# Designed miniproteins, single chains, continued (2): the designs that were tried, part 51

Each design is a single chain, and the fold is of that chain. pLDDT is the mean over its residues in the fold that is shown.

## One batch from the design tools (miniprotein)

Design m5753
Fold by ESMFold2-Fast:
Formats: structure tokens, C-alpha cells, sequence
Structure m5753 (fold): chain A 103 residues (1-103)
């Protein structure tokens, strides 16, 4: 499923993977449009790239019917809460992934 593909890509980032290469892989798998990939790659930091990529992946899953808007919101807010608390990108993504896997 597209959800399983998105989870695997996000797990690679949570394990210290190259966000640019993972965004390119998401695009290759049809999870990002050409314009969305350009936006992700336009950011200067991996933290900003990962945040935008996570948002676009959640959007794609909602548009495809594989995720509800409420579940996407819960996953993103779990990520954002940890980020605002000063946690690492890896910890923040793990929190978002935990909610995404429950949905």
C-alpha cells in the first residue's frame, strides 16, 4: 500500500537516512508530485526538508483514501509536539510514525 511505502521512507529518515535521497525515492514511487519534490529540495536544512516531506506524504495518503484527515492530523501533531519540545528529528518522526501505524 502507499501507506506502507510512506512508513518505510519515514523510518529511513528516523534512522538517520539522507532526506534528499528519500524525498527523491518518494517521488519515484509516486508519493510526491514534481512540484512537491522541488519544494522539499528547496529547503536548506534536513529538518525543514523532513518536515515538509512528512506533510506531503500524509496529504497523499489522505487524498488516496488510505488515511483519514483526523489520523493524519494526529500523526503530524505528535511529530510537531516532540519537535516543539526540543526533541531530535529522529524522536519526533518516531512519535509521528507511532500514530501513523495505529491508523
Amino acid sequence: SMKDQAIKLLEKIANGGDVRKIAEEAHKKGLLTDEELKVVLSFKSDEERARELFKYLLKKLVESGELSEADAFRAYMSYEFERLAGESLEVALQAGLKELKKA
Scores: mean pLDDT 90

Design m5754
Fold by ESMFold2-Fast:
Structure m5754 (fold): chain A 94 residues (1-94)
Amino acid sequence: MLDEIAEEAKKLVDTLSKEEIKEEIKNEPDFLKRAALVVTVLTKEGDERAGEVGNAFYTVLAYETGSSNRPVSPEELEKAKKILEEAIEKLIKE
């Protein structure tokens, strides 16, 4: 599931234009899939936000999967979700 979300996001970002990716994000009901698309776009573009947004994505993903060697606090999860929500909204509005 983890690898599937990341691989699907990479495939879409490698195949589709930025405008098509924005539409995919708008039509995607799953928050983690939307976040994965945003992280992949920012990373591909060398955007300064890529590191912070990527760390936020990892935090949410680690909490959801329980696979992290580091416990995630409710405050860290809340902050990470806000970072991802803001990054999604900003990319859609660009």
Scores: mean pLDDT 77

Design m5755
Fold by ESMFold2-Fast:
Structure m5755 (fold): chain A 90 residues (1-90)
Amino acid sequence: SDEELEKILKEIHELEEKIGELIEKARETKDEKERKKLIEEIKKLMKRLEELFDEAISLETDELRKEELKNLKEQKEETVEIAIKEIEKL
């Protein structure tokens, strides 16, 4: 239903904000243990984000919006993977 899709899209937005905040914290921390903990949390939230995107894609009936969601999922996965790799080099 449209209401179910809207709920999932809101959860995606909130989760994206949380992931962004954790990435910034991981970049700023000088504590290796804290950094590893933040990376683990980011990975857990990314798995949840992927699941929410897959659910949204399944519920979306408009082919163009469905393609936009697929592209957005891939871009978010790539962006976060790059960020984690850069943080792990610190």
Scores: mean pLDDT 88

Design m5756
Fold by ESMFold2-Fast:
Structure m5756 (fold): chain A 68 residues (1-68)
Amino acid sequence: VSEEEREKILEAARKTPGVGEKTVKLLEELLSEPGMSPEAAVLSALIEAGYSVEEALELTEKIMELAK
């Protein structure tokens, strides 16, 4: 993930209603993992933060769209 892409994804997550700073911090850590795709990082962060798989998938789609 490029530095610019990473920042856009983090900003999109912060702007998404219901996504708190704990989730954003977890996402920042996962986006720093080698070989992690941006979409996989967002999905994993949301699931680990306590969202259901269905909620995490929907929020991942919204965050990735906002990060464009």
Scores: mean pLDDT 79

Design m5757
Fold by ESMFold2-Fast:
Structure m5757 (fold): chain A 103 residues (1-103)
Amino acid sequence: MKTTVTVVFEEPMTPEQALAFLEEIRSQGIKILGALFRGADGRSAVIKGEDSDAEIRAKLERAGPVVTLTLILEASADEARKAVEAAAAKLGLRIRRLEVTEL
């Protein structure tokens, strides 16, 4: 099952925080099929499920601090929401808006 999650953060994430956020979701057994990061300065980064941590970091550094994240997760809507909220809480990231759509 696939779910799209759009997260708007209260404060921009650094590339390191964004990578840690993806790692935390993966640590919960959820496969990330793709992600779109929107930077505060208008840049964006498209992360693919097959991208290495080094490729993800390079893309995030190019995008700059991230305020909006759209994830495509291999999970149910309920599981995806819980995983995203838990990852944000663990990393001290404050969520302003969270939208979850099951595909």
Scores: mean pLDDT 82

Design m5758
Fold by ESMFold2-Fast:
Structure m5758 (fold): chain A 120 residues (1-120)
Amino acid sequence: SMEEELKELVREADRKAREFFALLQERAEKLKKTELLKKLAELHDEFIEVVNQALKAIEEKDFKKAKELLEKAREILEEVYRLVKEENLPISDEEKKIYEEALKLLEEAIKKAEELEKKE
């Protein structure tokens, strides 16, 4: 179903985002960027909470709320990328690709939530 496709897109986005967060947190720790590490952990916790709320909204068929939460999840990832660039944390091309894949999956999920909202 389209709802199952939406949930899978969100789960795939979450997996890619977790990979990206893990890589950034490991590098911040190795470089002893304690304040950045703390902020990345806070943003990761917020991302997890927002994704869980989005999945719950999908189960409840509140696709408008699901879309708003997925847009917030995208904004959190964009803030993470901005923050690590401002703090001069090195990002490899492979890590940037994981970030871009996570954003693309969230964008596809947002579009699917819009489609589901408009169907009834």
Scores: mean pLDDT 89

Design m5759
Fold by ESMFold2-Fast:
Structure m5759 (fold): chain A 82 residues (1-82)
Amino acid sequence: SAAEAGAVLNAALASLPEEVLQEIAARLEEALAREGGSGELLLELGRELAEFLRAHNDDPAVLAALEAFEKQLDEAAAKLAA
């Protein structure tokens, strides 16, 4: 359900390091202003942003947090699709 997907996404965002969270939040806010922000679009953008940050970061702690975040996005997508 959308409510369950939203809860998982919120938990995923809260688990990120502060700097990574701020960058993802800023880009998601920009996307919401442009596109009106469906849950599916937010999950897709979150995944793309995590991949981008992974490619541009070599801190093992940040990489581990991004991997956990991507797993939570997959869970949120599954909840949304159900």
Scores: mean pLDDT 68

Design m5760
Fold by ESMFold2-Fast:
Structure m5760 (fold): chain A 73 residues (1-73)
Amino acid sequence: PPLDTSPVPEEDLKRAEEILRNILKERDPEAYKQMTEEQIRELAEVIVTIARNLIRIGEEFDKWIEEKKKLEE
């Protein structure tokens, strides 16, 4: 299916920003210190967009895996 590039809902975006800040603080605190809130917001938008599309891709992967398992049984 085509990639979904529709705008990210504000509520989802804020949640993603919070998750991203926590991950960055734990895994790369130096990079986190150098990032602006605007950069974090932009990265969160990209991540949510990718995750949204990845869920759809994952559904197709799950169907492929299921079909393969049935064929190998």
Scores: mean pLDDT 73

Design m5761
Fold by ESMFold2-Fast:
Structure m5761 (fold): chain A 69 residues (1-69)
Amino acid sequence: MKPGYGFFFADGSKKSVQDIEDELLKMLAKMLGKEVKSVEEARDFLEANNPHLLDVAKTSAQSLSETVK
């Protein structure tokens, strides 16, 4: 299966809140047309174009992490 953005790495290890946030930031930048090589590049792009998405990514990562019991 293609690895998607989710709660677990491909090897079955549970992702931390930071890992989920990092993946969401990269995904959001890509959805807006920016292919990014790093989390910092994604964050800089979102800060310049859609700063509210930085807060959305952080909140979503926390919510997703809390939902996986």
Scores: mean pLDDT 69

Design m5762
Fold by ESMFold2-Fast:
Structure m5762 (fold): chain A 66 residues (1-66)
Amino acid sequence: SDLVEAARRAREQARGLREKAEELRKKAEENKDKPISKDYQKYADLLDDAADGALAAADRLLAEAA
């Protein structure tokens, strides 16, 4: 099913985004005393928001495929 494949890809994208967000949060902690730390945290938050969107889209695609 094209919808099931699209949902799988969306879930894979969400996993990659969350993994990158975690990397950026580690960079923020490593640089906590520097201004760049806030930029790392802000970007990580944006990636987590994007991951949430991708998971919501995957759920809708799977519901349609059922």
Scores: mean pLDDT 88

Design m5763
Fold by ESMFold2-Fast:
Structure m5763 (fold): chain A 80 residues (1-80)
Amino acid sequence: MTEEILEDLERIKELSKTSSKEKSYEMIKLFIDLVKEAAEKLGLPMDLVEEMEKVFEEGKKNKEDPVKTIEKMIEIVKKA
């Protein structure tokens, strides 16, 4: 699961480089929602999902570059 999350985040990061900021944040949100649903269905700890959601909300609030927000999420997942 962690390796699959990393691969998908790297893919979203590359797509975000050529997408609008708004569309990039929509993609990040959809991905987090999918990971959350998968974790809930599998009965996995939600800590990683909660950390990713926090980084997403902070990035969106601060109008951060979506690529930077994704890079922060990748670092969180690598430490898990």
Scores: mean pLDDT 80

Design m5764
Fold by ESMFold2-Fast:
Structure m5764 (fold): chain A 82 residues (1-82)
Amino acid sequence: ELEEVKKIAEEGKKKADEALELGKAGSAQDQLSAAGINEHIAKGLEELAKKYPEVKDYLEEAKKYAEENAKEARKLAEELES
């Protein structure tokens, strides 16, 4: 069970990176979409951390990773519109 939750966190990081890379190849709107996807992943990981406190630190690390990707995507969107 805990190994499955850790795999969800790893999959979340992978999807977070995939969304950011797709955004980098696109428009400012694609970057905002990438930010939204990463923010959604971060929220999901936060809810899992509440349900599985035994692996909370692992899930919070993955959440922070997705949050950092979202911030990068929003910065890139701002630069493209400027």
Scores: mean pLDDT 80

Design m5765
Fold by ESMFold2-Fast:
Structure m5765 (fold): chain A 61 residues (1-61)
Amino acid sequence: AERAGMAAAVGALEGGASAEQAQRAGQHAYDSGKDGGETAREGALKGGANEKGAELAYRLV
């Protein structure tokens, strides 16, 4: 949902992902219908973020 989507997008960007990758990360987390650090982390990874970006997404929720 929205919180996980925003966290996934921001975490991906801070981890060095492109704007396009961050958008996909946020969309994947949002489309899950769930919120929480694990959802944000999974969305970031599916969007193409590296492990650092995924960890940041987890912490931002």
Scores: mean pLDDT 76

Design m5766
Fold by ESMFold2-Fast:
Structure m5766 (fold): chain A 73 residues (1-73)
Amino acid sequence: GEAYAALSPAEQAILEVLSIRPRTAREIAEETGLSQATVNRHLARLEARGLVRRVRVGDRTLYELSAEGLIAA
């Protein structure tokens, strides 16, 4: 079953840094202390849940909170 209320500590940290401004996966990894592989896994999960979206800005991929992600952060 899907759990919309429960977030892991890593997912909470990712949503918190994204609540300040959009960030690349590398920037999220550097600010949270997580590996880029761990961040990418959690970002894919959060995007599948509709809490985070990807935005292409030039040659960069930024992640930003959806409206639901802002409520969860």
Scores: mean pLDDT 78

Design m5767
Fold by ESMFold2-Fast:
Structure m5767 (fold): chain A 66 residues (1-66)
Amino acid sequence: MKITPEEADRIATRLYLEGVITPEQAEEFARILIETGSAEEAIKKAREMGFSDEQIKALEELLKEV
């Protein structure tokens, strides 16, 4: 299923509120989710952009729930 801009924003906002990522990282991650439409591809790009291993683990866990 393609991730909508509204869904991507909600996912990124939740990660920010849980202290996983910064507001700037949330904006970038939402954009990546919209562009890729794939959780796996978005996580790969987040790693390339310098997200930490702890941030990547939290992203993977949250994306398993959606």
Scores: mean pLDDT 75

Design m5768
Fold by ESMFold2-Fast:
Structure m5768 (fold): chain A 71 residues (1-71)
Amino acid sequence: MRVTLVVSAAGEVDAALVREILEANGAEILGIVPVPGRNALAVLANFPDEEALRRAVEALRAAGYEVEVVA
């Protein structure tokens, strides 16, 4: 399934770490772009199922990121 994740933090968002966490949890990364006016990245990704998406979101949050899911 294709989703957009908005990944933010109080400081800078490490795009390389975000990519690594997502790919480790089954994501195919289609694109990463900065969100204008925010310390956030919009990540376009494909996941095999909702369970993979759930694990990826939990892993990002465990790493200290705030995550918004746009289906």
Scores: mean pLDDT 82

Design m5769
Fold by ESMFold2-Fast:
Order: structure tokens, then sequence, then C-alpha cells
Structure m5769 (fold): chain A 81 residues (1-81)
């Protein structure tokens, strides 16, 4: 469940906002990919698809970019050591 993963990673409010914005399954997959450490693929998918919520997803990714980068950095460090 993509929305459940988003709730676990970004919180209940982010899940609600994405549901209300009408985010597509592809946009939700992009956000989950970014949170799991593939922000480049997530950005490319959002840029390539003009769906309902794509603009909202771009804003969420932009606002959460530093938080996502920090999570990615910690995961890379855990994998290396």
Amino acid sequence: DLLEKIEALLGEEARRELEEAGATDAELRALVAALEGDIEAARELVSGGAGNGAEYLALVLHEKEEEIKEVMRKRQEERAR
C-alpha cells in the first residue's frame, strides 16, 4: 500500500493531502521511491507525467527535499558500515 508507506515516512497529514490532491498511483510510486532513496528517478517521473497532483507532488518533494536527502544519507552510511 503506497499511501500507507507515505504515512509511515511523511506522516498522516501528507497522506491526506495527497489523497485530496488526487495523486495518481504513478505519482505515489515516485514519492515512495524518493523516500526510499531514489529522488532522481522520482523527480524524472513527476516531470514526465502531467497528472492530477503532479504539481502538488513536486511541491512536497521540494519542501521535503532536505529531509529526504538526510534520510538517504543515513541509509547510505548504514549500508557502508
Scores: mean pLDDT 63

Design m5770
Fold by ESMFold2-Fast:
Order: structure tokens, then sequence, then C-alpha cells
Structure m5770 (fold): chain A 97 residues (1-97)
């Protein structure tokens, strides 16, 4: 699922500062390529927050709430944005895993 892919990418990114920066850069590039729509920018903000929370070892309750917010924002993304996001996450995992 898309959420499993997001969780895998965030867990991989959380392993080092360099990986975390790489994921954030890819998200910023993706948002720019998709025209900085309010939906993609909102999603980018939430995913960045989720990564930061994982790196900070926030509680399971906090992480589950952030995951739910990410799921809700994913439903607001266009099919084109979702397709571009999936491609980026798969490329990130292929290079950093």
Amino acid sequence: SMMELIEEAVEEAAKSRERAQALIQRLDDLAKEQGNSPEILSFRGLLGGYLAAVVANESEEVLEKLKKLIEEELEKLSEADREALEAMLREFLAKES
C-alpha cells in the first residue's frame, strides 16, 4: 500500500541525517515539479513532520496520529500527484536501502 511505502521510506530516512536530507530534498523537488499545489505542499509538510517525529523518537501515540493525518492528506492528492509520489518513494528506497 502507499502507507507501507511511506513508512518504509521514513524508517530508511531516519537511519541517518544524510538519508533524511535526501528524502526531504526529493519531497521539495516533487512539490515543485507538481506545481506547488496546496495539497502537495500540505502533504510535504506532514511527511516532513512525521520524519522529524520518528527521528526524535516520539511516542507511538504521536506517530499513529501523524500517520492518520498523512492517510487523510493522501486522499486529497490528485492521481498524478500520487503516481509521482509513489515513483519518488520507490526510487528513494532503491538508492538508500
Scores: mean pLDDT 86

Design m5771
Fold by ESMFold2-Fast:
Parts: sequence; C-alpha cells; structure tokens
Structure m5771 (fold): chain A 99 residues (1-99)
Amino acid sequence: SLEEEAEKARRELFQALGDIVRLVREHAPEAYDEVLRASARFMRALAEGKPVEEIEKALREMVDIARKASPEHAQEIEALGDRAIEAARRYVELRKKLE
C-alpha cells in the first residue's frame, strides 16, 4: 500500500541519517553539534512541507558538513547521504499522494 511504501521510505531516510550522525559522533565529535543543527533545519523543512528541492538542499548541507568534518569517512557519508536524499524524495512524493 502507499502507507507501507511511505513508512518504508521514512525508515530508510532515518536509518541513513542515524548512520551519518553516528559516524560524526565517533570520528568527528567536534562537528557533532553543527551536524545536529543542520539536521534540525532539514527536519523543520520536512515538517513544514517545503518543496522537495528545499528539503534536499537542507539534507545536502548536513551531508556536506559531515563529509568535511570526517574526510577519512567522506565516501561512506556521501553514499549514506545519497541514500537519505533518495528516501526523502520518495517519502515526500508518497506523502503527497496520501492526502
């Protein structure tokens, strides 16, 4: 169902975000607060129903902060970020169809 697909996309999104935050906490703890603040901006854009392009921009800003803070893990963070962006796009599109 559309509800099950939306829930799956939401879980994939938050799993990838959690993995990025975990990597920053473990390998670049000095950037942890900045990443959480960027995450809060993304969460606000998502909650306010901003256009997908604006939501994606906020998420990419968070990913860029994380990548720059942890250059040895930049490739893994970028891959997680791409996964999060794809899941966010799918979640936003499915959410629109449920209203």
Scores: mean pLDDT 87

Design m5772
Fold by ESMFold2-Fast:
Structure m5772 (fold): chain A 70 residues (1-70)
Amino acid sequence: MTEEEIYEKILELVKKYQTLSPEERAALDRKELPGLLKEVYKAFGAKTIQEAIDKLNELFEKAYEEVKKE
């Protein structure tokens, strides 16, 4: 998955969060986040799992700001 494809997937996930309950969001996170973290680790050349987590968090923050503008 490319960096752009990862961001688009995060953007779709954030848009879904707006229609879901907190419980449904938590369930979706448990399903999607492990795979997404692995793709971030690969695509962004993270040296540690913490760097991959930090990058994933940055992408989610960016996606939340984009969705907020729409």
Scores: mean pLDDT 79

Design m5773
Fold by ESMFold2-Fast:
Structure m5773 (fold): chain A 67 residues (1-67)
Amino acid sequence: MKEELKKLIEELKKLAAQSTNPVLVDTLKRIAGAAETILSIPEASKEALETAKDLAQNAIKRAKAEL
């Protein structure tokens, strides 16, 4: 689970670097930061990790649709 979330965070940062839409870039960076915060919790619940993954996946889908 944590390894999958790390990969999603990397993809969010990559898409933020590629986007020319400042609102999308800000949104992607904020979601990446929130996911990193959850990942930094040693005993993060499965639910918290799944929520972070869902948010990251939805943001990635939106970014790809706008690129």
Scores: mean pLDDT 78

Design m5774
Fold by ESMFold2-Fast:
Structure m5774 (fold): chain A 68 residues (1-68)
Amino acid sequence: GPAEERLRSALQGLLDYPEMLPLAVASIRRLAEQVPRDVALALLREALTRSTDPRVAAALEELIGELE
């Protein structure tokens, strides 16, 4: 649905522009709340495996922990 597509886009934006992390985290957290938990976890874990910035990786691990 639209929330899942928005979450996927927000995660891709964060991976492409790690400097946006402070602004992106709040949006990603809000979108993850609007998506089924299993789908949100799958998208966050996929983003984590693609992350090369340690700050982005740490933030994604925290978000995954909040949903588990």
Scores: mean pLDDT 85

Design m5775
Fold by ESMFold2-Fast:
Structure m5775 (fold): chain A 94 residues (1-94)
Amino acid sequence: SIDDVINQAQQIINQIQQFINDIDNMSYDDAMQRYSDLSSQAGSINVQLTQVANSSDNDQQVQQLQDIIDQITQQMQQMGDAVQRLRRRDRRRR
């Protein structure tokens, strides 16, 4: 259902935010694994949200789904930036 997809999206957003907060306290290998898992989950939910938005004839629902897609996209970008900072630090230590 749409509510299930929205709830999954909110859980993924929360998990990404927690990862961004915790990344500096993680091992490099743990951070890379978590990043891979969260990127996969976020990509999957964005596809599902886009499919639901494209099949909806309700403008308000489409706008709500688009706002959630935009939030996930922004969180993914912030997560990517945090990972790039971690990679630069790891390279300097090696």
Scores: mean pLDDT 85

Design m5776
Fold by ESMFold2-Fast:
Structure m5776 (fold): chain A 89 residues (1-89)
Amino acid sequence: MEEFEKKVNELREKYLKEGQKIADEMKKATPEEQEDLVFKSLELAWKYDEELEKLIKERNDGERIAQIEKSKPYREKTRKNLEEWRKKR
């Protein structure tokens, strides 16, 4: 349990540091660059979700695995909607 929590915390800290760098870039960015940084931030969040999902599956936490699978279609729809919106600029 503690080992799993440590890995989750390390992943979260890494995500927060990378997210902060994007936030700092966002403050200096033009409106067009801000859109690209929003997508970069979303890609970072998706990478975090994938790494977290891997840790949960390795632990065989069936309830959390079920929650992840339940959210998967929603996440894919959101990704596609954002890509489509970006192309309609």
Scores: mean pLDDT 75

Design m5777
Fold by ESMFold2-Fast:
Structure m5777 (fold): chain A 83 residues (1-83)
Amino acid sequence: SKEELLLKALLYLISVSGMAFLLERQGRDDEAQQLNQIGQQMKGLLDQMKKSTNIDEVQKLFQQIQQLFDQAIQISVAAEKAA
């Protein structure tokens, strides 16, 4: 359902914000900034999902949010491995 996809997208956004906060606390300001930029892109897509009346469009927007989330995870993992 649209409601389930919106909730999952919101949880991904909250997770990215949390990861950015932890990276900033660790002094990894560049990686934290990258995750904040990803979070802003995810918020824009989430706003588009809320306005859409087409479930196929909502699913496509959700897939883009998942790709951005995967990118955020890769940045966070790379930061830990570089330490």
Scores: mean pLDDT 88

Design m5778
Fold by ESMFold2-Fast:
Structure m5778 (fold): chain A 81 residues (1-81)
Amino acid sequence: SLKEKIEEIVKETVERLKPLDEKEKASTDIMEQADLAVQKLSIIVDGLAEVQELIREAYGDDLEKRVEARQEAVELLLERL
């Protein structure tokens, strides 16, 4: 289902962020921390882009369902972070 596919993308995104979060907590170098923050943001943006494409394919021009599904996906991602 669409929900299951979104949940898989969110799970993969969180798993990709985990090693970067661990490196950030261990780092005392401001340049390394900045680079890790940019890498984490890039991973989040890529994950959300995949979710948006799936929602567009599933609902097409149904803007209300697309907004609802997008909000649910963002909430799920924030909950799992």
Scores: mean pLDDT 85

Design m5779
Fold by ESMFold2-Fast:
Structure m5779 (fold): chain A 82 residues (1-82)
Amino acid sequence: SSNLSPEEILKKLVEGFRSKLPELYEKLKKDYTIEQLEEIRKEIRAELERLRADPSTRQETLDLVEEVLEVVEKALEELRKE
């Protein structure tokens, strides 16, 4: 489906992220609009706050979500230049 929810996008972003961060960055710039990336950014920020509030959350998981957020913000900055 061409209409992925922000939650579905977030799940795909988390899966395989470390080895594919450069691919993810290029995919976000190619396949997503500024508005979609802003929605993804909001969803990632909300998830990060949820994870921080959960005492069972590992630092490794927090680092992961923060790295994905940085990639999304970087893609958003590049798209806003044009």
Scores: mean pLDDT 76

Design m5780
Fold by ESMFold2-Fast:
Structure m5780 (fold): chain A 105 residues (1-105)
Amino acid sequence: MEIVLENPTGEEIREALEELAEREEPERLVVELKLNADSSSLRIAANILERLLEDLPATVEVDEENRTITVTLENADRESLLRLGRALEAVAEHNNVERAVIRAE
């Protein structure tokens, strides 16, 4: 499954993860956030995500050239999806998100 959100608010990203949590528990979830931000702001956002998700089987990667942060969550369940949604909302409240792509495998 793939969900593409253009210019989403943090609330819209969180709601998408909450809706997903009601329907499925994917073996892998990939969220790509494209931010209208400089490299320093991207690194700060990624560090915040890493801290908020540190007790989950999640990895955070930054692509400074494409201004993209990719979060990969392994063995997602309802609780981890809801926590990911809240973490992404917090980051999106402080950064302009140009696009969010959510892929469930």
Scores: mean pLDDT 87

Design m5781
Fold by ESMFold2-Fast:
Structure m5781 (fold): chain A 94 residues (1-94)
Amino acid sequence: MATAERMRALVEERADRVTEEEAREVLARLVPAAARAREAVERARANPDDPALLEEARRAAAELLELAALAYAAARAGYREEAMAALEEAEAVL
């Protein structure tokens, strides 16, 4: 399944089931995941012919995208202010 379709499915499936504790855990992971994705992408850019670094960047980006989808699910579940603040901070780190 395409990443965008997977993200949409996660948002729709989780929005009605996100607890305050789950929202807090997801949002706490978002900024560190953005920092890891940025670092992995920078290393891949410096070494474009290294397939291991490209795969590391892909995995880090996939984790960030999944956490972003879960943050949007948290926003739809009623944690909008907290979710938007975390998403904006993660975007600033990228």
Scores: mean pLDDT 78

Design m5782
Fold by ESMFold2-Fast:
Structure m5782 (fold): chain A 72 residues (1-72)
Amino acid sequence: SRMEKISELIREIGRLVNEAQTAIREGRRDEARRHLERLERLIAELEKLGYPQDTIDSLRATLAQLREQLEA
């Protein structure tokens, strides 16, 4: 169902944010980049499922912040 897919996406997005933050902190740049690429794709899927735009915008802001930290 749509709700089951949304629930799974939210769980995976949360996990990827945590994994990206850890990889950035530990200097694992290639792993961090892969996590952020996957995060971008899952955010796009969540948007396609009609999840509230305010949450999508917030998640994209988080992605942008993590990308900036990776390139610092």
Scores: mean pLDDT 89

Design m5783
Fold by ESMFold2-Fast:
Structure m5783 (fold): chain A 68 residues (1-68)
Amino acid sequence: MVKITAETKDGKKVVLEILKVEGTKLTVKLVEGPDVTLSSGKVLKKGEEATVNILDLRKSLTILSVEV
């Protein structure tokens, strides 16, 4: 299980859990922090699983740490 701590453009910290990796597609769960709107317009809601593109995630969030 991979845990990512990241910062939104608004300076808010979020924690994402990576559940699955398939090429450029990630299945992630927002574990901690506010709901996140990605640059594509996709919304990550706390406690929900979502499939996101890794490039969209990298454009939307500053990765602070990765825990494996």
Scores: mean pLDDT 80

Design m5784
Fold by ESMFold2-Fast:
Structure m5784 (fold): chain A 56 residues (1-56)
Amino acid sequence: MKEEEKKKLIEKMEKLEKKHKDTVPASATAAKIAKEKIENDTISKEQLKVLMDLAG
C-alpha cells in the first residue's frame, strides 16, 4: 500500500489504542496488533478493506 495511507492507518490505530487502553483493553490490544501488521505489510487485504472503511 502507499506510504501515506499506511501512515494514516497507523495514526488511527495509535489513537484507538490510547482511547481504549483504560476502558476496553481488548480493543487497545487489537489496535496495537493491527498497527504492527500494517507496519510489517502482513495484514490481509480483507482486513485492510475493513480498516479503510473505518478510516473513511
Scores: mean pLDDT 72

Design m5785
Fold by ESMFold2-Fast:
Structure m5785 (fold): chain A 78 residues (1-78)
Amino acid sequence: SAATEEALRLAEEMVEAAKRIAEARKKGDQEALKEAEERLNELSRRMAALAIEDPEAAQVASRHLRERLEELGLEEYA
Protein backbone atom coordinates (compact mmCIF):
# COMPACT_ATOMS: atom_id res chain seq x y z
CA SER A 1 0.00 0.00 0.00
CA ALA A 2 1.02 3.65 -0.35
CA ALA A 3 1.09 3.96 3.45
CA THR A 4 3.44 0.97 3.77
CA GLU A 5 5.73 2.37 1.07
CA GLU A 6 5.82 5.76 2.84
CA ALA A 7 6.48 4.11 6.24
CA LEU A 8 9.34 2.01 4.81
CA ARG A 9 10.81 5.13 3.18
CA LEU A 10 10.69 6.93 6.56
CA ALA A 11 12.36 3.91 8.21
CA GLU A 12 15.25 4.03 5.70
CA GLU A 13 15.63 7.79 6.29
CA MET A 14 15.77 7.08 10.04
CA VAL A 15 18.53 4.51 9.39
CA GLU A 16 20.50 7.18 7.51
CA ALA A 17 19.97 9.67 10.36
CA ALA A 18 21.22 7.07 12.89
CA LYS A 19 24.32 6.48 10.73
CA ARG A 20 24.97 10.25 10.69
CA ILE A 21 24.62 10.39 14.50
CA ALA A 22 27.16 7.55 14.89
CA GLU A 23 29.56 9.22 12.42
CA ALA A 24 29.26 12.62 14.14
CA ARG A 25 29.96 11.03 17.54
CA LYS A 26 33.11 9.32 16.17
CA LYS A 27 34.37 12.66 14.80
CA GLY A 28 33.33 14.76 17.82
CA ASP A 29 31.36 16.97 15.42
CA GLN A 30 28.79 18.61 17.69
CA GLU A 31 27.04 20.56 14.90
CA ALA A 32 26.62 17.44 12.74
CA LEU A 33 25.39 15.50 15.80
CA LYS A 34 22.75 18.14 16.58
CA GLU A 35 21.55 18.25 12.95
CA ALA A 36 21.34 14.45 12.74
CA GLU A 37 19.46 14.20 16.07
CA GLU A 38 17.00 16.92 14.94
CA ARG A 39 16.48 15.01 11.67
CA LEU A 40 15.83 11.72 13.53
CA ASN A 41 13.32 13.51 15.80
CA GLU A 42 11.49 14.98 12.77
CA LEU A 43 11.33 11.56 11.08
CA SER A 44 10.07 9.97 14.33
CA ARG A 45 7.25 12.55 14.47
CA ARG A 46 6.31 11.74 10.86
CA MET A 47 6.28 8.01 11.65
CA ALA A 48 4.10 8.65 14.72
CA ALA A 49 1.62 10.60 12.57
CA LEU A 50 1.55 7.76 10.01
CA ALA A 51 0.98 5.22 12.84
CA ILE A 52 -2.25 7.07 13.73
CA GLU A 53 -3.48 6.75 10.12
CA ASP A 54 -2.17 3.22 9.42
CA PRO A 55 -0.89 1.32 12.49
CA GLU A 56 -0.07 -1.82 10.46
CA ALA A 57 2.09 0.09 7.96
CA ALA A 58 3.97 1.72 10.86
CA GLN A 59 4.46 -1.69 12.54
CA VAL A 60 5.96 -3.16 9.34
CA ALA A 61 8.29 -0.16 9.04
CA SER A 62 9.30 -0.39 12.73
CA ARG A 63 10.34 -4.04 12.26
CA HIS A 64 12.29 -3.09 9.15
CA LEU A 65 13.96 -0.21 11.02
CA ARG A 66 14.93 -2.49 13.93
CA GLU A 67 16.41 -5.14 11.58
CA ARG A 68 18.37 -2.51 9.61
CA LEU A 69 19.75 -0.90 12.77
CA GLU A 70 20.73 -4.33 14.18
CA GLU A 71 22.62 -5.13 10.93
CA LEU A 72 24.59 -1.89 11.36
CA GLY A 73 25.24 -2.20 15.12
CA LEU A 74 23.04 0.85 15.79
CA GLU A 75 20.34 -0.86 17.92
CA GLU A 76 20.54 1.94 20.52
CA TYR A 77 18.59 4.12 18.05
CA ALA A 78 15.71 1.66 17.71
Scores: mean pLDDT 86

Design m5786
Fold by ESMFold2-Fast:
Structure m5786 (fold): chain A 97 residues (1-97)
Amino acid sequence: STPSAEEVIEALRELKRVLEEELERVRELIAEGKLSKEEAAAAVAHLRALRAQLDAAVAELLARETDAAKAEELRRLHAEVAELIDELIAELERAVA
């Protein structure tokens, strides 16, 4: 079945937490010189795919969401998660430049 707005909101909250932890972990690996160019490239490819899938899924939900408060929460969480993904990509690309 198609996921509900509530299910996606909870999934986005969990994804935000995981991405915040991953950003801290990536920064530590960079500081310690432990990040390989191949690992960084693979992570960037994965994050770009995740971002594209997320953007598509949220757009589909917003197109049919009739509850203004849920739509606003979806937009807010989507923006926050998207910014974290973009920050992770930037950190990874900068570290191996």
Scores: mean pLDDT 87

Design m5787
Fold by ESMFold2-Fast:
Structure m5787 (fold): chain A 60 residues (1-60)
Amino acid sequence: GAPELTIEGTKATVKGEALGVPVTGVGTGKDADQGMRNATGEALKKAKEIAKRLLKELLG
């Protein structure tokens, strides 16, 4: 699906893709901004892990 950001109070959900693979990050914090930061950080962390795995598969 298309990349999207959903914010609900202090909870945020970020959906995107890394090299065509869907990733979802969910974060909560003291406020919406902290939640967005945490959700984005989780999504990026997952995206990096997926990218590393795909690169190993392509190069291995």
Scores: mean pLDDT 79

